# Ledger of designs, part 53: designed miniproteins, single chains, continued (4)

Each design is a single chain, and the fold is of that chain. pLDDT is the mean over its residues in the fold that is shown.

## One batch from the design tools (miniprotein)

Design m13952
Fold by ESMFold2-Fast:
Structure m13952 (fold): chain A 86 residues (1-86)
Amino acid sequence: SELEEELRETASKLVDAIINKDEDKILEYAEKLVKLISSSKEDKERLLEIVREVVEEKTKDLPEEVKERVFVELERLEDAIRLNAP
């Protein structure tokens, strides 16, 4: 689906922004993921699983420090989505 492709692309770009320590891009892509998932009629946990899979695969061979930074941002993103839930 177009939504799944956009989630995969945006999650990949978020990881790249975190690696590059580009704070403006981290916020941009994190906010985009929150909006895409929060506005969707699909199961939010399923959409979050897609994001997690992309993040895990893209970070697999990265240094532990970078992995920790990425997973902190992922946790913040998941919290933001849950705060937007009823």
Scores: mean pLDDT 83

Design m13953
Fold by ESMFold2-Fast:
Structure m13953 (fold): chain A 63 residues (1-63)
Amino acid sequence: SKEEALAKGKEAGSAGEKAYKAGDYKTAADNFQKAADYFEQAGNLDLAQFYRKAAESAASKAA
């Protein structure tokens, strides 16, 4: 459902942020990508785009 997608997106976004603060950029990128996918499923395209950019940034730091 849309409500479940929003909840999972928030969980993934939070997990990504925690990983990013810990310097685990690979885990951060993976979780931000999941957040983007869930927000897209929920129809929140602004949040989906935000988390896609966050995932790209984290992935760049992981390399």
Scores: mean pLDDT 89

Design m13954
Fold by ESMFold2-Fast:
Structure m13954 (fold): chain A 105 residues (1-105)
Amino acid sequence: SLTQPSSVSGYAGGTVTIPATASKDVGNNVAWFQQKPGQAPQLLIKNTSTLVEGVRSRFSGSGSGKNYTLTISNLQPEDSATYYAAVYENGAWHFGPGTKLTVLS
């Protein structure tokens, strides 16, 4: 299982970090999804640190073992969303509880 903080906030133009902790070593296979209200989740990062094509370089992922982080730099108002860490194991995606990001002006 994954744990995340329920909410985080940051100022426009600033940087925010969203941590996720796994109950066991997940072998650097953490993915990060962004979900905006009324929309399907969009994959941002796969294999802990690999940006998906079309995703802005201000998103980055890092981590190993049990501890993983999504970093968003140069925060934009459109980054206000819920961010989910997820791992793929035993033929299924296992999502964390999600972290709601609020971008402040």
Scores: mean pLDDT 86

Design m13955
Fold by ESMFold2-Fast:
Structure m13955 (fold): chain A 82 residues (1-82)
Amino acid sequence: SFEELAERARKVAEEALRLGMEGLKKSETLDKILRSISIILRAIGVLFDIELAVKRKDREGLERALEEAERTLEEARELLEE
């Protein structure tokens, strides 16, 4: 359902934000600090895109926001593995 899609998108984006913030706390180099900040800002942007898609009842926009959330989460995981 649209509601289940929205909940999934929020959970993925929130996890990306959480991991981005953990990356920032554990960062020892300027490169990793800047990459962590980029991930955090992208995750926040995705959360706004999700809420905008929900307000507009835009399923395609919500699906795109979920894809971006999943991509941002993958980038956050990769950064933490370094």
Scores: mean pLDDT 89

Design m13956
Fold by ESMFold2-Fast:
Structure m13956 (fold): chain A 60 residues (1-60)
Amino acid sequence: SLAVLNEYLRLVPHGSGARAPVTDEAQLAALTEEDLRKWARENGLSDEDIERLLAVFRAE
């Protein structure tokens, strides 16, 4: 859900000027697990961390 998505997004490194994948509520609702996986990988998370975060996202 939105709350889990927000916690997920907080875990990625923010300091390098990377653009957020979505900022609009409607786009957040349309965001897929594949979009989150790709975005997290691009922001420096390991495959193991990505799968852990996706498991939390799915559990919601």
Scores: mean pLDDT 60

Design m13957
Fold by ESMFold2-Fast:
Structure m13957 (fold): chain A 60 residues (1-60)
Amino acid sequence: APLSAAEREGLAHAAAGTAAQAAGDNKTAAAHYRAAADAFEAAGRPAAAATARAQAEALE
């Protein structure tokens, strides 16, 4: 089944967060993980949203 727009947005932010974290930019990574969490909640993906929130909180 095709991904929803919200689910694709969450995956895009999660990927950007991972890239920023690998580059050592923890503030940018945390912002992307928070955006991913919000998008995953909108997509009805609570487990993915919780994981993204935890990643953001670990970097703040």
Scores: mean pLDDT 85

Design m13958
Fold by ESMFold2-Fast:
Structure m13958 (fold): chain A 60 residues (1-60)
Amino acid sequence: SKEEIEEAGKEIGEMLYEAGLVKTKEEAEEIGKVIVENGVEAGASPEEIIERAKKELASL
């Protein structure tokens, strides 16, 4: 749903900001939203996208 996409985007954005990959929270939220939207369009669930992002960041 739209709410699930929005919440997943915020969660991924927060992870990116905390990892130092983006310079502002506003930029992080926008990037997180795009990641989730693209992932859902490619057939992944919001939960799968969050899990993938966690694994990628843990590998840094």
Scores: mean pLDDT 80

Design m13959
Fold by ESMFold2-Fast:
Structure m13959 (fold): chain A 82 residues (1-82)
Amino acid sequence: DELREIERDITRHALRLANEKGVSADDAIQEAIKRFTELVGEEYGKKAAKSFEVGKEVGRKILEKVGKTAEEVVKEERERLE
């Protein structure tokens, strides 16, 4: 589950930034994605980069869900993992 771990880490980091700084959740996830894109590309190559793109889309869709706060998105993410 290394690739799923990366997806979770990206989402978790983005939500933390959104909560802490009160910035747009989408903006926060873009910053998290930027960091992890470079790491994934260097460490895991094309295979992980593809899964990373999936995680990015999933994380972005979660954060973009209509009118939800970071707290609500976190709850939804937990529900999804369960």
Scores: mean pLDDT 55

Design m13961
Fold by ESMFold2-Fast:
Structure m13961 (fold): chain A 73 residues (1-73)
Amino acid sequence: EEELRAEAERIVDAILEGVQTYKELIDPDADIAKEVRAAAKAVANNYLGQGRDPALAERVIELAEERAKELEK
């Protein structure tokens, strides 16, 4: 579980970085929280399609939701 959480945290951090870069360089009107949630769901669905551990997909969604809520403050 600890290794799974660490991997999910790395994935969510990469999603957040990508979405922030997208907003800064491509679409200044992008809602970061909304984009993070959408990206996390896409990544989770892709992982499930690849036969990856469903627990990793679930953890990515959970952590992305936590990060998105912090960004909405």
Scores: mean pLDDT 78

Design m13962
Fold by ESMFold2-Fast:
Structure m13962 (fold): chain A 77 residues (1-77)
Amino acid sequence: MSREELDREVDRALADMAVALFARIHGATEEQRDRLRELVEKAETPEELNELIKAIFSADTPEEAVRRAEEVLEKKK
């Protein structure tokens, strides 16, 4: 495994952990947690992933986290 491959694996693991942590802290439903995972999985760059995670953790509710994450992905257009 190259460092580039390791970095991608770590980023994916951190993203999954971040979504799980957010869901636990804010009492997200299974559907909301799965939606957040889908949104984070759409990140194509480390910068986009970091912006998505930041948006999610800036929210006070799972519903707001989903909205903010969707807004980050819309900026990519």
Scores: mean pLDDT 76

Design m13963
Fold by ESMFold2-Fast:
Structure m13963 (fold): chain A 112 residues (1-112)
Amino acid sequence: APTVTVSGPSVMKIGEEATITVTWTGIPGEEAGVGAALEKEDGNRLPLAGALLPGSATSATLTFKATEGNKGKGTLVAGAQGGSRERAAAGTLLGMGGEGDAVGEGAPATVY
């Protein structure tokens, strides 16, 4: 079965650069889309970052600047989706109606 693992900082400051690492297995395709989001206790996902990569990729380092729109406390989650460019691109939109072949949960995190 496909797997996704995500790691990142427990605290991300608004206006500062943060880095999230996502690794995955069992997701084949010509391209791979990766998205990371903050999942709040109510299940709502606030999008953080996404990237579209070659299908040979099995890991991504997502670097982004946290904004007021990312503010909240929750759990860091990430998804990865492989396939055609169009299908893989949907994997970059976790928290924005995107989807993943697999989604992984990381540690608790806060954006402030």
Scores: mean pLDDT 79

Design m13964
Fold by ESMFold2-Fast:
Structure m13964 (fold): chain A 80 residues (1-80)
Amino acid sequence: SLESQRASEEELEELFKNVKELADKAVEAARKGDSSLAAALLAAAGILVVEMEIMGASKERVEEARKYVKEAAEEADKLL
């Protein structure tokens, strides 16, 4: 049983929101030419996606978060 790792729906939604906010900030950092900050923010977003999966987020929600981070990383790369 992984009940000790089960997050509430509110906690999982907050994590997903944080993933999107970090990914969006990474794209903004890339627009400003800050490749180091963009990379750090994308790495942080990726860590939160793994945390969502460990805390029991649905596969569909985890895949949505991963896609968001991947698209942000591709956009950031084009801006640098």
Scores: mean pLDDT 82

Design m13965
Fold by ESMFold2-Fast:
Order: C-alpha cells, then structure tokens, then sequence
Structure m13965 (fold): chain A 95 residues (1-95)
C-alpha cells in the first residue's frame, strides 16, 4: 500500500540520519539533515494520504530505521541522530 511504501521511505531516511550522526564534520551533518528531512517528508506524505493510521505507520518505520542505522553505525552520535530523526518524523506524522 501507499502507507507501507511511505513507512519504508521514512525508515530509510531515519537510518541514513543515524549513520550521518556517526560521521564527523560537515559530511555527517549533511547526511543527518538529508535523512531527517526525507523521514519527515515520508511521514507527512503518509498522513496526507491515509490519515492518522498512515502517519503512525510511517512514524513506526522511522523508529525502526533509526534503530537499525544506530546499530549499523554504532556510537552515541548515531543513536542521538536516529532518535532526533524519528522524533521529527513522528511530529510530522501528528501535525
């Protein structure tokens, strides 16, 4: 479904944001920003397409992606970046 695809995109964005948090300097910051923006956009799109349930699925996807990205990259920076991206997606999903 559209909401499943949007949840997948939110997860991918959050995973990229978490990996960005593990990287030093401007490249890490850019990766975080791009991933977080992608996750937020997917969550907003899901909410607009399928309402509350769509938004909730995308927010859950972002949380899963953030966890996976943090586990993959390792470290406190990755964990924090993932948590911030997932929270941003959840806020976008709620409006």
Amino acid sequence: SAAEEEARLAAEGARLAARGGAAPGGAGAAGYAGGALAAMGAALSARLAEGKEGGERAAEGAREGAREGAEEAGGEGARRAGELAARAAENAARG
Scores: mean pLDDT 86

Design m13966
Fold by ESMFold2-Fast:
Structure m13966 (fold): chain A 65 residues (1-65)
Amino acid sequence: SHMEQELKERILEEAKKLGIDAEVSIEGKTVTVTVKGASPLQYSAFAIRVIGIGIEYGYSVKILE
C-alpha cells in the first residue's frame, strides 16, 4: 500500500541521514528493521527515530542487528 511504501521510505531516509545500512520489511502491522555495522551511538539514535515513526503510523516495530 501507499502507506507501507511511505513508512519504508521514511525509515530508510533516517538510516541514510545517520550513515547506516538498514533493511526494512513489513508484514501486516509489524515493521522489521535490520541494522548492520552501526556503532552503539548510531544504533541508539536510529532506534529512537524508527520507534517514533512506528508510533506515528500505528505499526509495531522490531529492530534487529
Scores: mean pLDDT 84

Design m13967
Fold by ESMFold2-Fast:
Structure m13967 (fold): chain A 59 residues (1-59)
Amino acid sequence: MSEEEKRKLAEELIEKALEAAKKGDYKTAGQLLREALKIDPSLKEKIEEVEREIVRMAL
């Protein structure tokens, strides 16, 4: 898988994670973010930012 393909797939997983969180499915959201990190570790900072956003949604 190319670096471009990895980034695109990881971004797609991050979008799905936010969608799941908006529906109240925080466990699925967390799983999707972990998958995104495995695919593209360079997105770690962005994924951590999204995790903080999801935690705020849960409050």
Scores: mean pLDDT 81

Design m13969
Fold by ESMFold2-Fast:
Structure m13969 (fold): chain A 62 residues (1-62)
Amino acid sequence: AESLREKLAKVLNQLIEQGEINEEDIEDLRSGGGAAGQELVAKIAKQLGIPASEVLDILKKV
């Protein structure tokens, strides 16, 4: 069984490997994000099928 946290980590790693985001973008997401960070959270939330608030909660708790 794969947790939402593990699925989120895989999605983030794929985006980094594809050059769509970098480590600074992940730090921006943890800090509540600017406009770019919020857009990325929405994209991840849509891909995982969960609310954007849930993505942020997972990122804050690691």
Scores: mean pLDDT 71

Design m13970
Fold by ESMFold2-Fast:
Structure m13970 (fold): chain A 65 residues (1-65)
Amino acid sequence: SMEREKRAQEAAEKLREMPFVESVEIVGDKIVITVKEEDVTRFAGNAIRAIGIGIEAGIEVEVRK
């Protein structure tokens, strides 16, 4: 639906604003992001935040390293 596509675009834009995010791609019904952060604690924090953005938008976010 147009509403779902709009929410996906808005969530993707928020994800692109996050530090250490290398790529953001909408793949079917989910968003795939790559986070380039070698510090385990900072990686975990960024992953949790990204997943939270997805939950708020009602869209699955897959975090890759």
Scores: mean pLDDT 82

Design m13971
Fold by ESMFold2-Fast:
Structure m13971 (fold): chain A 64 residues (1-64)
Amino acid sequence: HMVDVSDLPGTLTPEEVAALLQSKGYPPLTLEEARARINEAQRRLGLPVDGIADVGTVLALLEE
């Protein structure tokens, strides 16, 4: 399967994740809280813990 540029987008920074969650009705998060949630979700999913949420990590956060 060929890796295309369109296969790479869908990562969000902690700031973007905090804004997205707030827009979906979650309480406002600090950058530190957003990063902690991303890191925790990445650990749960067995992904590298880098503080940048891929699509899978974002979906896991929204399912809480």
Scores: mean pLDDT 69

Design m13972
Fold by ESMFold2-Fast:
Structure m13972 (fold): chain A 68 residues (1-68)
Amino acid sequence: SLEEELVALLDRLGELMTQLDPAFGREVDARIRALGADLEARGWTREQFLEEMVRFLRELIADAEARI
């Protein structure tokens, strides 16, 4: 399910955050907050929200892994 995928991605991102510069952690936090506000403003369904969040987290994880 999208929820299971989201949890797995969040766990992986959390693991990566322990290996990264604290400045990158702050950037990740800011990007997640900005995305959440944008998605809330769009009036999307929960399924659309989860799908977009999964896509966003996959991109974040790729960025984080490239920095290690």
Scores: mean pLDDT 76

Design m13973
Fold by ESMFold2-Fast:
Structure m13973 (fold): chain A 90 residues (1-90)
Amino acid sequence: MDKEAEELLEQAKRYLELARRYFEEARRAKGDLERMRELARKAVAYAEAAIQSAKLVSKNPKYKQEGEELAREAERLREETRALLAEAEA
């Protein structure tokens, strides 16, 4: 049970790291709207995956705080990525 929760926590952290990487690449690609949209879509997808894994981890009392913190960080990154897309399309 703890091993499964630890694996989900590690997965959530990896998804969040991938989301951050794609978000930063999307920001750098502002001069290429098609590439920026592709990278931003990947960032949103990984952020959503991180939120789902983090929320599942937070159901375990031992990892509740860590899961909730990861979910909040992933939700913030998702919204920042959506704002980046909206600004670029305006």
Scores: mean pLDDT 84

Design m13974
Fold by ESMFold2-Fast:
Structure m13974 (fold): chain A 84 residues (1-84)
Amino acid sequence: SEELEKALEHLRKALEAAKRGDVETALEHLEKAKEHVEKADLPERDKSGLLGLLEGAMEALKRGDVELAIRLLEVAIRRVEELL
């Protein structure tokens, strides 16, 4: 899926930004990944699960819980890779 491949690219960039403490850039890439997941042709359960992980990572970053955001991003990346 082209949409999932684009989501994966943005998730990897969000993870790199989060690891260097660049919260603004990480959030920007998470929003782009969310847009691509929304457009992907996926079963509703898989789409909802991925969106939940992305929203969780965004909220963790917004409150300064970078460690939790990194863990949620790593889970989201694995889930997208499994769906490709």
Scores: mean pLDDT 91

Design m13975
Fold by ESMFold2-Fast:
Structure m13975 (fold): chain A 80 residues (1-80)
Amino acid sequence: SRLEELAREAVEHARAAVEALAAGNLEEAREHDAKAREALAELVELAKAEGREDWAREALGRVLEEARRLAEELGVVPQE
C-alpha cells in the first residue's frame, strides 16, 4: 500500500544520500536527505490517519538500519 511505497521512497533517498556522501557530492547528499525526511514525514502522517503509528515507528527503524549498513559498507561512518 501507500505506507509501503513511502517507506521504499525513504529508503531509496537515504541510500542515495549516503552514496552521494561517499562520492563527495555534498549538495546532492543534502537534497536526498531532505527528500528522505519528507517521505518519512508523509509516512508518519498517513500512518497516524490510519491508526498505524506503531508500524510507522518500525518502518523508520528499518530505514535507519539500512542507511547505517550502507554507510558502513561505503566507509562513510567512523570505523575501528
Scores: mean pLDDT 78

Design m13976
Fold by ESMFold2-Fast:
Structure m13976 (fold): chain A 75 residues (1-75)
Amino acid sequence: MEVIVTLEVRASEAQVEEAVRAISAVPGVLDVRAAVTGNHALITVRARDEAAARAALETAQSLLEVLRAEIVPAP
């Protein structure tokens, strides 16, 4: 079942761009979107399953200061 990961991060636009590239390379990640406002960003990841979603979250946490993370089933 597809899942959505929503990440609130503290990062520069350049750091977000690098993280989006890295997350997009994770097997089972289907789509990545980011919205940047100042030094905060909202990153939304659509993953094939919960394992891919967790791998995407771990990748984000290795590159960015993650303030909040939520994993929910895709509608």
Scores: mean pLDDT 84

Design m13977
Fold by ESMFold2-Fast:
Structure m13977 (fold): chain A 61 residues (1-61)
Amino acid sequence: SEELKKYIEKLKKKIEELKKEAEKLLAEAPEGEKALEAEELEGIAALLEAEVAYLEKLLEK
């Protein structure tokens, strides 16, 4: 469905944004509180990636 495709696109954009933000934080501060924040963002991105994979399988069926 078009609605599901749009939702997947939004999730993919959010994942890329989170990964870019995490990379910036790690480059600026490889340790400390900002590094922990980067780790949290990477964790959230991984969870969203799992959601995208599940939704893409539903779209194929």
Scores: mean pLDDT 83

Design m13978
Fold by ESMFold2-Fast:
Structure m13978 (fold): chain A 84 residues (1-84)
Amino acid sequence: SLLEEALELAEKAIEYAKKGKLEEAEKYLMEAIKKIESLGTLEAEIVAGMALLQLAVGNVVGDREEGILKAAELVKEYAEEQLK
């Protein structure tokens, strides 16, 4: 499902970010966000927007790893909650 795919991609983003592979982490994160957006609900759109905001904040303040981790955790938590 889109939710299971988003969860797996968000978990990969977290793993790669913790390894310092930020370009690959961001790629997995953006794929996870696209899967969430594909759900077409207002709640999913808000979560996707919040994740993109965390990524943008991380880039602006010079903490790209933290931005990716916060964004990926938002997607992960949303997907886990929906899969209950």
Scores: mean pLDDT 88

Design m13979
Fold by ESMFold2-Fast:
Structure m13979 (fold): chain A 74 residues (1-74)
Amino acid sequence: MEEELRELEKKLLEEYEYAKENMEEKEVEELARKLTREGLLFAADLVLKYGDEQERADAEAMREKIAALEKELA
């Protein structure tokens, strides 16, 4: 899990750097927010797949918080 999260973080940073050079500031900000949400959802999915009962409950709560945050950002 931790190794997979580090690889995801590196990939997201590379995509962000590319976008930063080729997009308007507003578009870069929107992309950064989208990638952050996707990263958190990916992390929650890993916990749901490999975690124990308590960890899975925490991951479900995290998904709910992400959905609430996305609603506020809309």
Scores: mean pLDDT 69

Design m13980
Fold by ESMFold2-Fast:
Structure m13980 (fold): chain A 70 residues (1-70)
Amino acid sequence: MKEKAEELAKRALEAARQGNHDEALELAKEAIKLYPDPKFAVELAREMAKLGMRTTYVTEIYLIAGELEK
């Protein structure tokens, strides 16, 4: 599952780089669902923020990471 999650994360980052923020968010959620590690989710959100992804979408991923830590 981790390898598939990493592949989806790469696709999410590519979608974010292309400005496809909605697709990037959905791919990021699928990646986190396959590998629900809060550290993985936080790193993904951080990389998406660096690529200029909308702050609301990045915040949603951080909130998911926070839920995984509980």
Scores: mean pLDDT 82

Design m13981
Fold by ESMFold2-Fast:
Structure m13981 (fold): chain A 111 residues (1-111)
Amino acid sequence: MAAERAEEGAKKAKEGAKKAKEAAKKGDAKEAAKGAEEANKGGLEANKASEHSREGTLRGTGAAMAGSGGYHMGRLAEEGRMDPKLGAEHAAKGAEAAAKAAEAAAKAAKE
Protein backbone atom coordinates (compact mmCIF):
# COMPACT_ATOMS: atom_id res chain seq x y z
CA MET A 1 0.00 0.00 0.00
CA ALA A 2 2.54 2.64 1.07
CA ALA A 3 5.00 1.56 -1.65
CA GLU A 4 2.26 1.74 -4.31
CA ARG A 5 1.24 5.24 -3.19
CA ALA A 6 4.87 6.40 -3.15
CA GLU A 7 5.36 5.02 -6.70
CA GLU A 8 2.21 6.88 -7.84
CA GLY A 9 3.62 10.11 -6.36
CA ALA A 10 6.98 9.51 -8.06
CA LYS A 11 5.24 8.94 -11.42
CA LYS A 12 3.30 12.21 -11.03
CA ALA A 13 6.50 14.10 -10.14
CA LYS A 14 8.27 12.64 -13.21
CA GLU A 15 5.38 13.70 -15.48
CA GLY A 16 5.46 17.21 -13.97
CA ALA A 17 9.22 17.42 -14.55
CA LYS A 18 8.81 16.40 -18.22
CA LYS A 19 6.12 19.08 -18.70
CA ALA A 20 8.29 21.75 -17.04
CA LYS A 21 11.31 20.78 -19.19
CA GLU A 22 9.26 21.02 -22.42
CA ALA A 23 7.84 24.40 -21.34
CA ALA A 24 11.35 25.69 -20.48
CA LYS A 25 12.51 24.92 -24.06
CA LYS A 26 9.72 27.26 -25.25
CA GLY A 27 10.42 29.91 -22.57
CA ASP A 28 6.89 29.37 -21.21
CA ALA A 29 7.22 30.25 -17.52
CA LYS A 30 3.51 29.63 -16.82
CA GLU A 31 3.54 26.05 -18.15
CA ALA A 32 6.91 25.39 -16.48
CA ALA A 33 5.40 26.57 -13.16
CA LYS A 34 2.47 24.15 -13.67
CA GLY A 35 4.92 21.29 -14.25
CA ALA A 36 6.82 22.22 -11.08
CA GLU A 37 3.51 22.32 -9.15
CA GLU A 38 2.69 18.79 -10.36
CA ALA A 39 6.19 17.63 -9.34
CA ASN A 40 5.69 19.23 -5.90
CA LYS A 41 2.35 17.42 -5.44
CA GLY A 42 3.95 14.12 -6.48
CA GLY A 43 6.77 14.73 -4.00
CA LEU A 44 4.28 15.38 -1.19
CA GLU A 45 2.45 12.12 -2.00
CA ALA A 46 5.74 10.17 -1.91
CA ASN A 47 6.66 11.85 1.39
CA LYS A 48 3.31 10.98 3.02
CA ALA A 49 3.50 7.36 1.83
CA SER A 50 7.03 7.00 3.33
CA GLU A 51 6.38 8.77 6.69
CA HIS A 52 7.37 5.69 8.73
CA SER A 53 10.74 5.45 6.91
CA ARG A 54 13.39 7.97 7.96
CA GLU A 55 15.14 7.88 4.56
CA GLY A 56 11.87 7.95 2.63
CA THR A 57 10.58 10.91 4.65
CA LEU A 58 13.83 12.85 4.20
CA ARG A 59 13.86 12.21 0.42
CA GLY A 60 10.16 13.01 0.03
CA THR A 61 10.58 16.30 1.92
CA GLY A 62 13.43 17.25 -0.41
CA ALA A 63 11.23 16.51 -3.42
CA ALA A 64 8.44 18.77 -2.13
CA MET A 65 10.86 21.63 -1.37
CA ALA A 66 12.51 21.45 -4.82
CA GLY A 67 9.17 21.43 -6.65
CA SER A 68 7.86 24.32 -4.52
CA GLY A 69 10.97 26.39 -5.26
CA GLY A 70 10.64 25.78 -8.99
CA TYR A 71 6.97 26.77 -8.94
CA HIS A 72 7.86 30.02 -7.10
CA MET A 73 10.54 30.91 -9.68
CA GLY A 74 8.10 30.30 -12.54
CA ARG A 75 5.55 32.53 -10.79
CA LEU A 76 8.10 35.36 -10.43
CA ALA A 77 8.77 35.16 -14.18
CA GLU A 78 5.02 35.17 -14.96
CA GLU A 79 4.66 38.35 -12.84
CA GLY A 80 7.53 40.02 -14.77
CA ARG A 81 9.88 39.96 -11.73
CA MET A 82 12.30 37.55 -13.43
CA ASP A 83 13.26 36.85 -17.03
CA PRO A 84 10.66 34.34 -18.39
CA LYS A 85 13.30 32.00 -19.86
CA LEU A 86 15.35 31.94 -16.64
CA GLY A 87 12.20 31.43 -14.53
CA ALA A 88 11.12 28.55 -16.76
CA GLU A 89 14.62 26.98 -16.55
CA HIS A 90 14.59 27.26 -12.73
CA ALA A 91 11.09 25.70 -12.62
CA ALA A 92 12.26 22.80 -14.81
CA LYS A 93 15.37 22.25 -12.64
CA GLY A 94 13.28 22.25 -9.45
CA ALA A 95 10.76 19.84 -10.97
CA GLU A 96 13.56 17.46 -12.07
CA ALA A 97 15.07 17.48 -8.56
CA ALA A 98 11.60 16.80 -7.09
CA ALA A 99 11.10 13.83 -9.45
CA LYS A 100 14.48 12.29 -8.52
CA ALA A 101 13.85 12.71 -4.78
CA ALA A 102 10.30 11.30 -5.09
CA GLU A 103 11.71 8.24 -6.90
CA ALA A 104 14.21 7.74 -4.05
CA ALA A 105 11.37 8.03 -1.50
CA ALA A 106 9.36 5.38 -3.41
CA LYS A 107 12.39 3.04 -3.32
CA ALA A 108 12.79 3.60 0.45
CA ALA A 109 9.07 2.84 1.03
CA LYS A 110 9.60 -0.64 -0.49
CA GLU A 111 12.48 -1.41 1.91
Scores: mean pLDDT 70

Design m13982
Fold by ESMFold2-Fast:
Structure m13982 (fold): chain A 84 residues (1-84)
Amino acid sequence: SAAREEVSRRIVRAVNARSDELDAVLNSKDPAEQRRLEVGLLLAAAEDVRAEVEASDLPEERKAALLAEIERVEATVRAAAAGG
């Protein structure tokens, strides 16, 4: 969907903006630590995107669609962290 594509693009930009956290993920030598750092980075990036969407002047229907997709991404990341 258009919302999925837009949220994915925004999360990639937010991840890249968190360069210190991204460097920590990429330089981790322990797979368990790398996964924990990656989960933290993705959730932080999702929160950045949520704040951007909420503060934007986008139409209400578009905001609702993007926020629903962000919630789905956060739920997926948390589920992956808990269940493998």
Scores: mean pLDDT 88

Design m13983
Fold by ESMFold2-Fast:
Structure m13983 (fold): chain A 77 residues (1-77)
Amino acid sequence: LGAAPDAAEILRELLEERGLVAEEIEELSREREQVGDQIVETHVFRVRLADGTVREVRLTITLDSNGNVLSAEVEEL
């Protein structure tokens, strides 16, 4: 459906899978590129965790041509 995915919410879910609770998420940059029949969105976030730790992470979201999320990966910078 025509709504773009909420990258910050996807990031929160991936961090929770790792046992991390994000209190604050700030988007520093975003890029979008076409890779074959897919769209790849790369987002860089600054995240404040519940323990006060601040981290920068890269979130890569892969979308199909209809805007469906195929995969999401988080990488610490």
Scores: mean pLDDT 79

Design m13984
Fold by ESMFold2-Fast:
Structure m13984 (fold): chain A 62 residues (1-62)
Amino acid sequence: GMEEAQKIAEEAEREATLAVINGDYEKAIEILEKKAKEVEKLDKELAERLRQSIENLRKTYF
């Protein structure tokens, strides 16, 4: 349900943030891409938010 999608998205953002803190920007993008695919099955708008986070990382660190 929506609650499960939100939990997955929050965990993805947390894990991606830790990867960014460690300087592992490629891993942060990989985490967000994988979790966006999982979330898309439950909530397409939340998956788009995760994809926007990926674009933000690409613009900031690439």
Scores: mean pLDDT 81

Design m13985
Fold by ESMFold2-Fast:
Structure m13985 (fold): chain A 83 residues (1-83)
Amino acid sequence: PALSDEELEKKLEEFRKLLREQGVDELVIEAYLLGLKAQHYAARGEHEKALELAERALDLLREAGEISEEEAERAREEVREHL
């Protein structure tokens, strides 16, 4: 079952704190949270919005230097295939 918007925001705040405690970069944290939002919208059947959020998350990871352009393209294909 999909979370409510209120439950989602609460879980995102918990994940933000966890990632900061692990020393994750702020750009990577925002990318991860966007990825979680994308999964939530995909679960609701809002595939277009989910894809947009997922692509934005991948762009942030690339800008942070966490993934290469090739890894970002591969992940983008995976997201499109599974939505």
Scores: mean pLDDT 77

Design m13986
Fold by ESMFold2-Fast:
Parts: sequence; C-alpha cells; structure tokens
Structure m13986 (fold): chain A 83 residues (1-83)
Amino acid sequence: SIEEELEKLEKRVEELKKRYEEIKPSLTEEDQKILEEELKAVEEKLEELKADPNPSVMQLVQLEMLVIATETEIDLLEKRQKA
C-alpha cells in the first residue's frame, strides 16, 4: 500500500539523517548547509504526502527519487572520506 511505502521511505530518511550526523564533522560548513537543505526538502515532501488522504503514485515516485539521490550523495561522500 502507499501507506506502507511511505513508512519505508520515512525509515530511510531517518537512516540518512543518522548517516549525515556521522559524516558531518568531516564536512565544511558550506557542504553541511547543502545536505541539510536537501534533507529538509525530502522531509517536507514526505510530510506533505503523509498529510494527503489520497497521494498520487507519481508524487510517491518523485519522493523516492529524492531519497535515492540523497542516499547516493551520502554514499559518495562516505567513500571519499575513506579514500
């Protein structure tokens, strides 16, 4: 169901916030601001869809794309930190 998919996306967002806190000390203030603004945009989109009694499948796909993009960015930053 859409509700189950939103719950899974919410858990992924919470994991991203945790991973961000772990890499944050290695980032510049400018890079921290960029990631925080991206995470805020993802959280706002998630809350908008949770508040909608009948969200569209396309809006759900768009939210998932934003989550994937942010996950990919954090993955790349973590790899650079370990290199």
Scores: mean pLDDT 85

Design m13987
Fold by ESMFold2-Fast:
Structure m13987 (fold): chain A 92 residues (1-92)
Amino acid sequence: DQALLDALKTMLQGAYNKGATITAQRDGTTVRLTVSGLSITEAIALALSLIGLGIDGLEVEVEVTGDTVRATIGGLTQAQADELTQFVQSLQ
């Protein structure tokens, strides 16, 4: 839903403000996010927050490799996938 997407955008903005690089790859109504350049502790904290959004009903799969967090966001509308992708592009 839109509230979970807005919460995700807030988390991504927080990561960017900590110096992370964020990229988005869109595949239809699925968006694959890569967040890199966080400390290992910050990456773990972000991953736990994203898992929390999944518990609340966001279709999200999270993987952590060192300082890199990957999140696959599914179940979006076309408009929501556009919104998320454009938001991430605006952080560059």
Scores: mean pLDDT 86

Design m13988
Fold by ESMFold2-Fast:
Structure m13988 (fold): chain A 69 residues (1-69)
Amino acid sequence: MEEEEKKEYIKKAEEFRAKGEEALAQGDYLSAAVYYAQAARYFEKAGDEKSAEEAREKALEMLALAQAA
């Protein structure tokens, strides 16, 4: 993978993670789940398996909170 492509995927992942954190701060668990899931997808594309798994776990936590309300 070209280094430029990897850096762009990481940048996208960080942007979505930040949006997920913002949605979580607002109590919007459904939006937070969607944003964390997008972050996980881009970390996976970048080859960052650890960050992808952490974001995926966070997305599932947010989805569970949304369903419990």
Scores: mean pLDDT 84

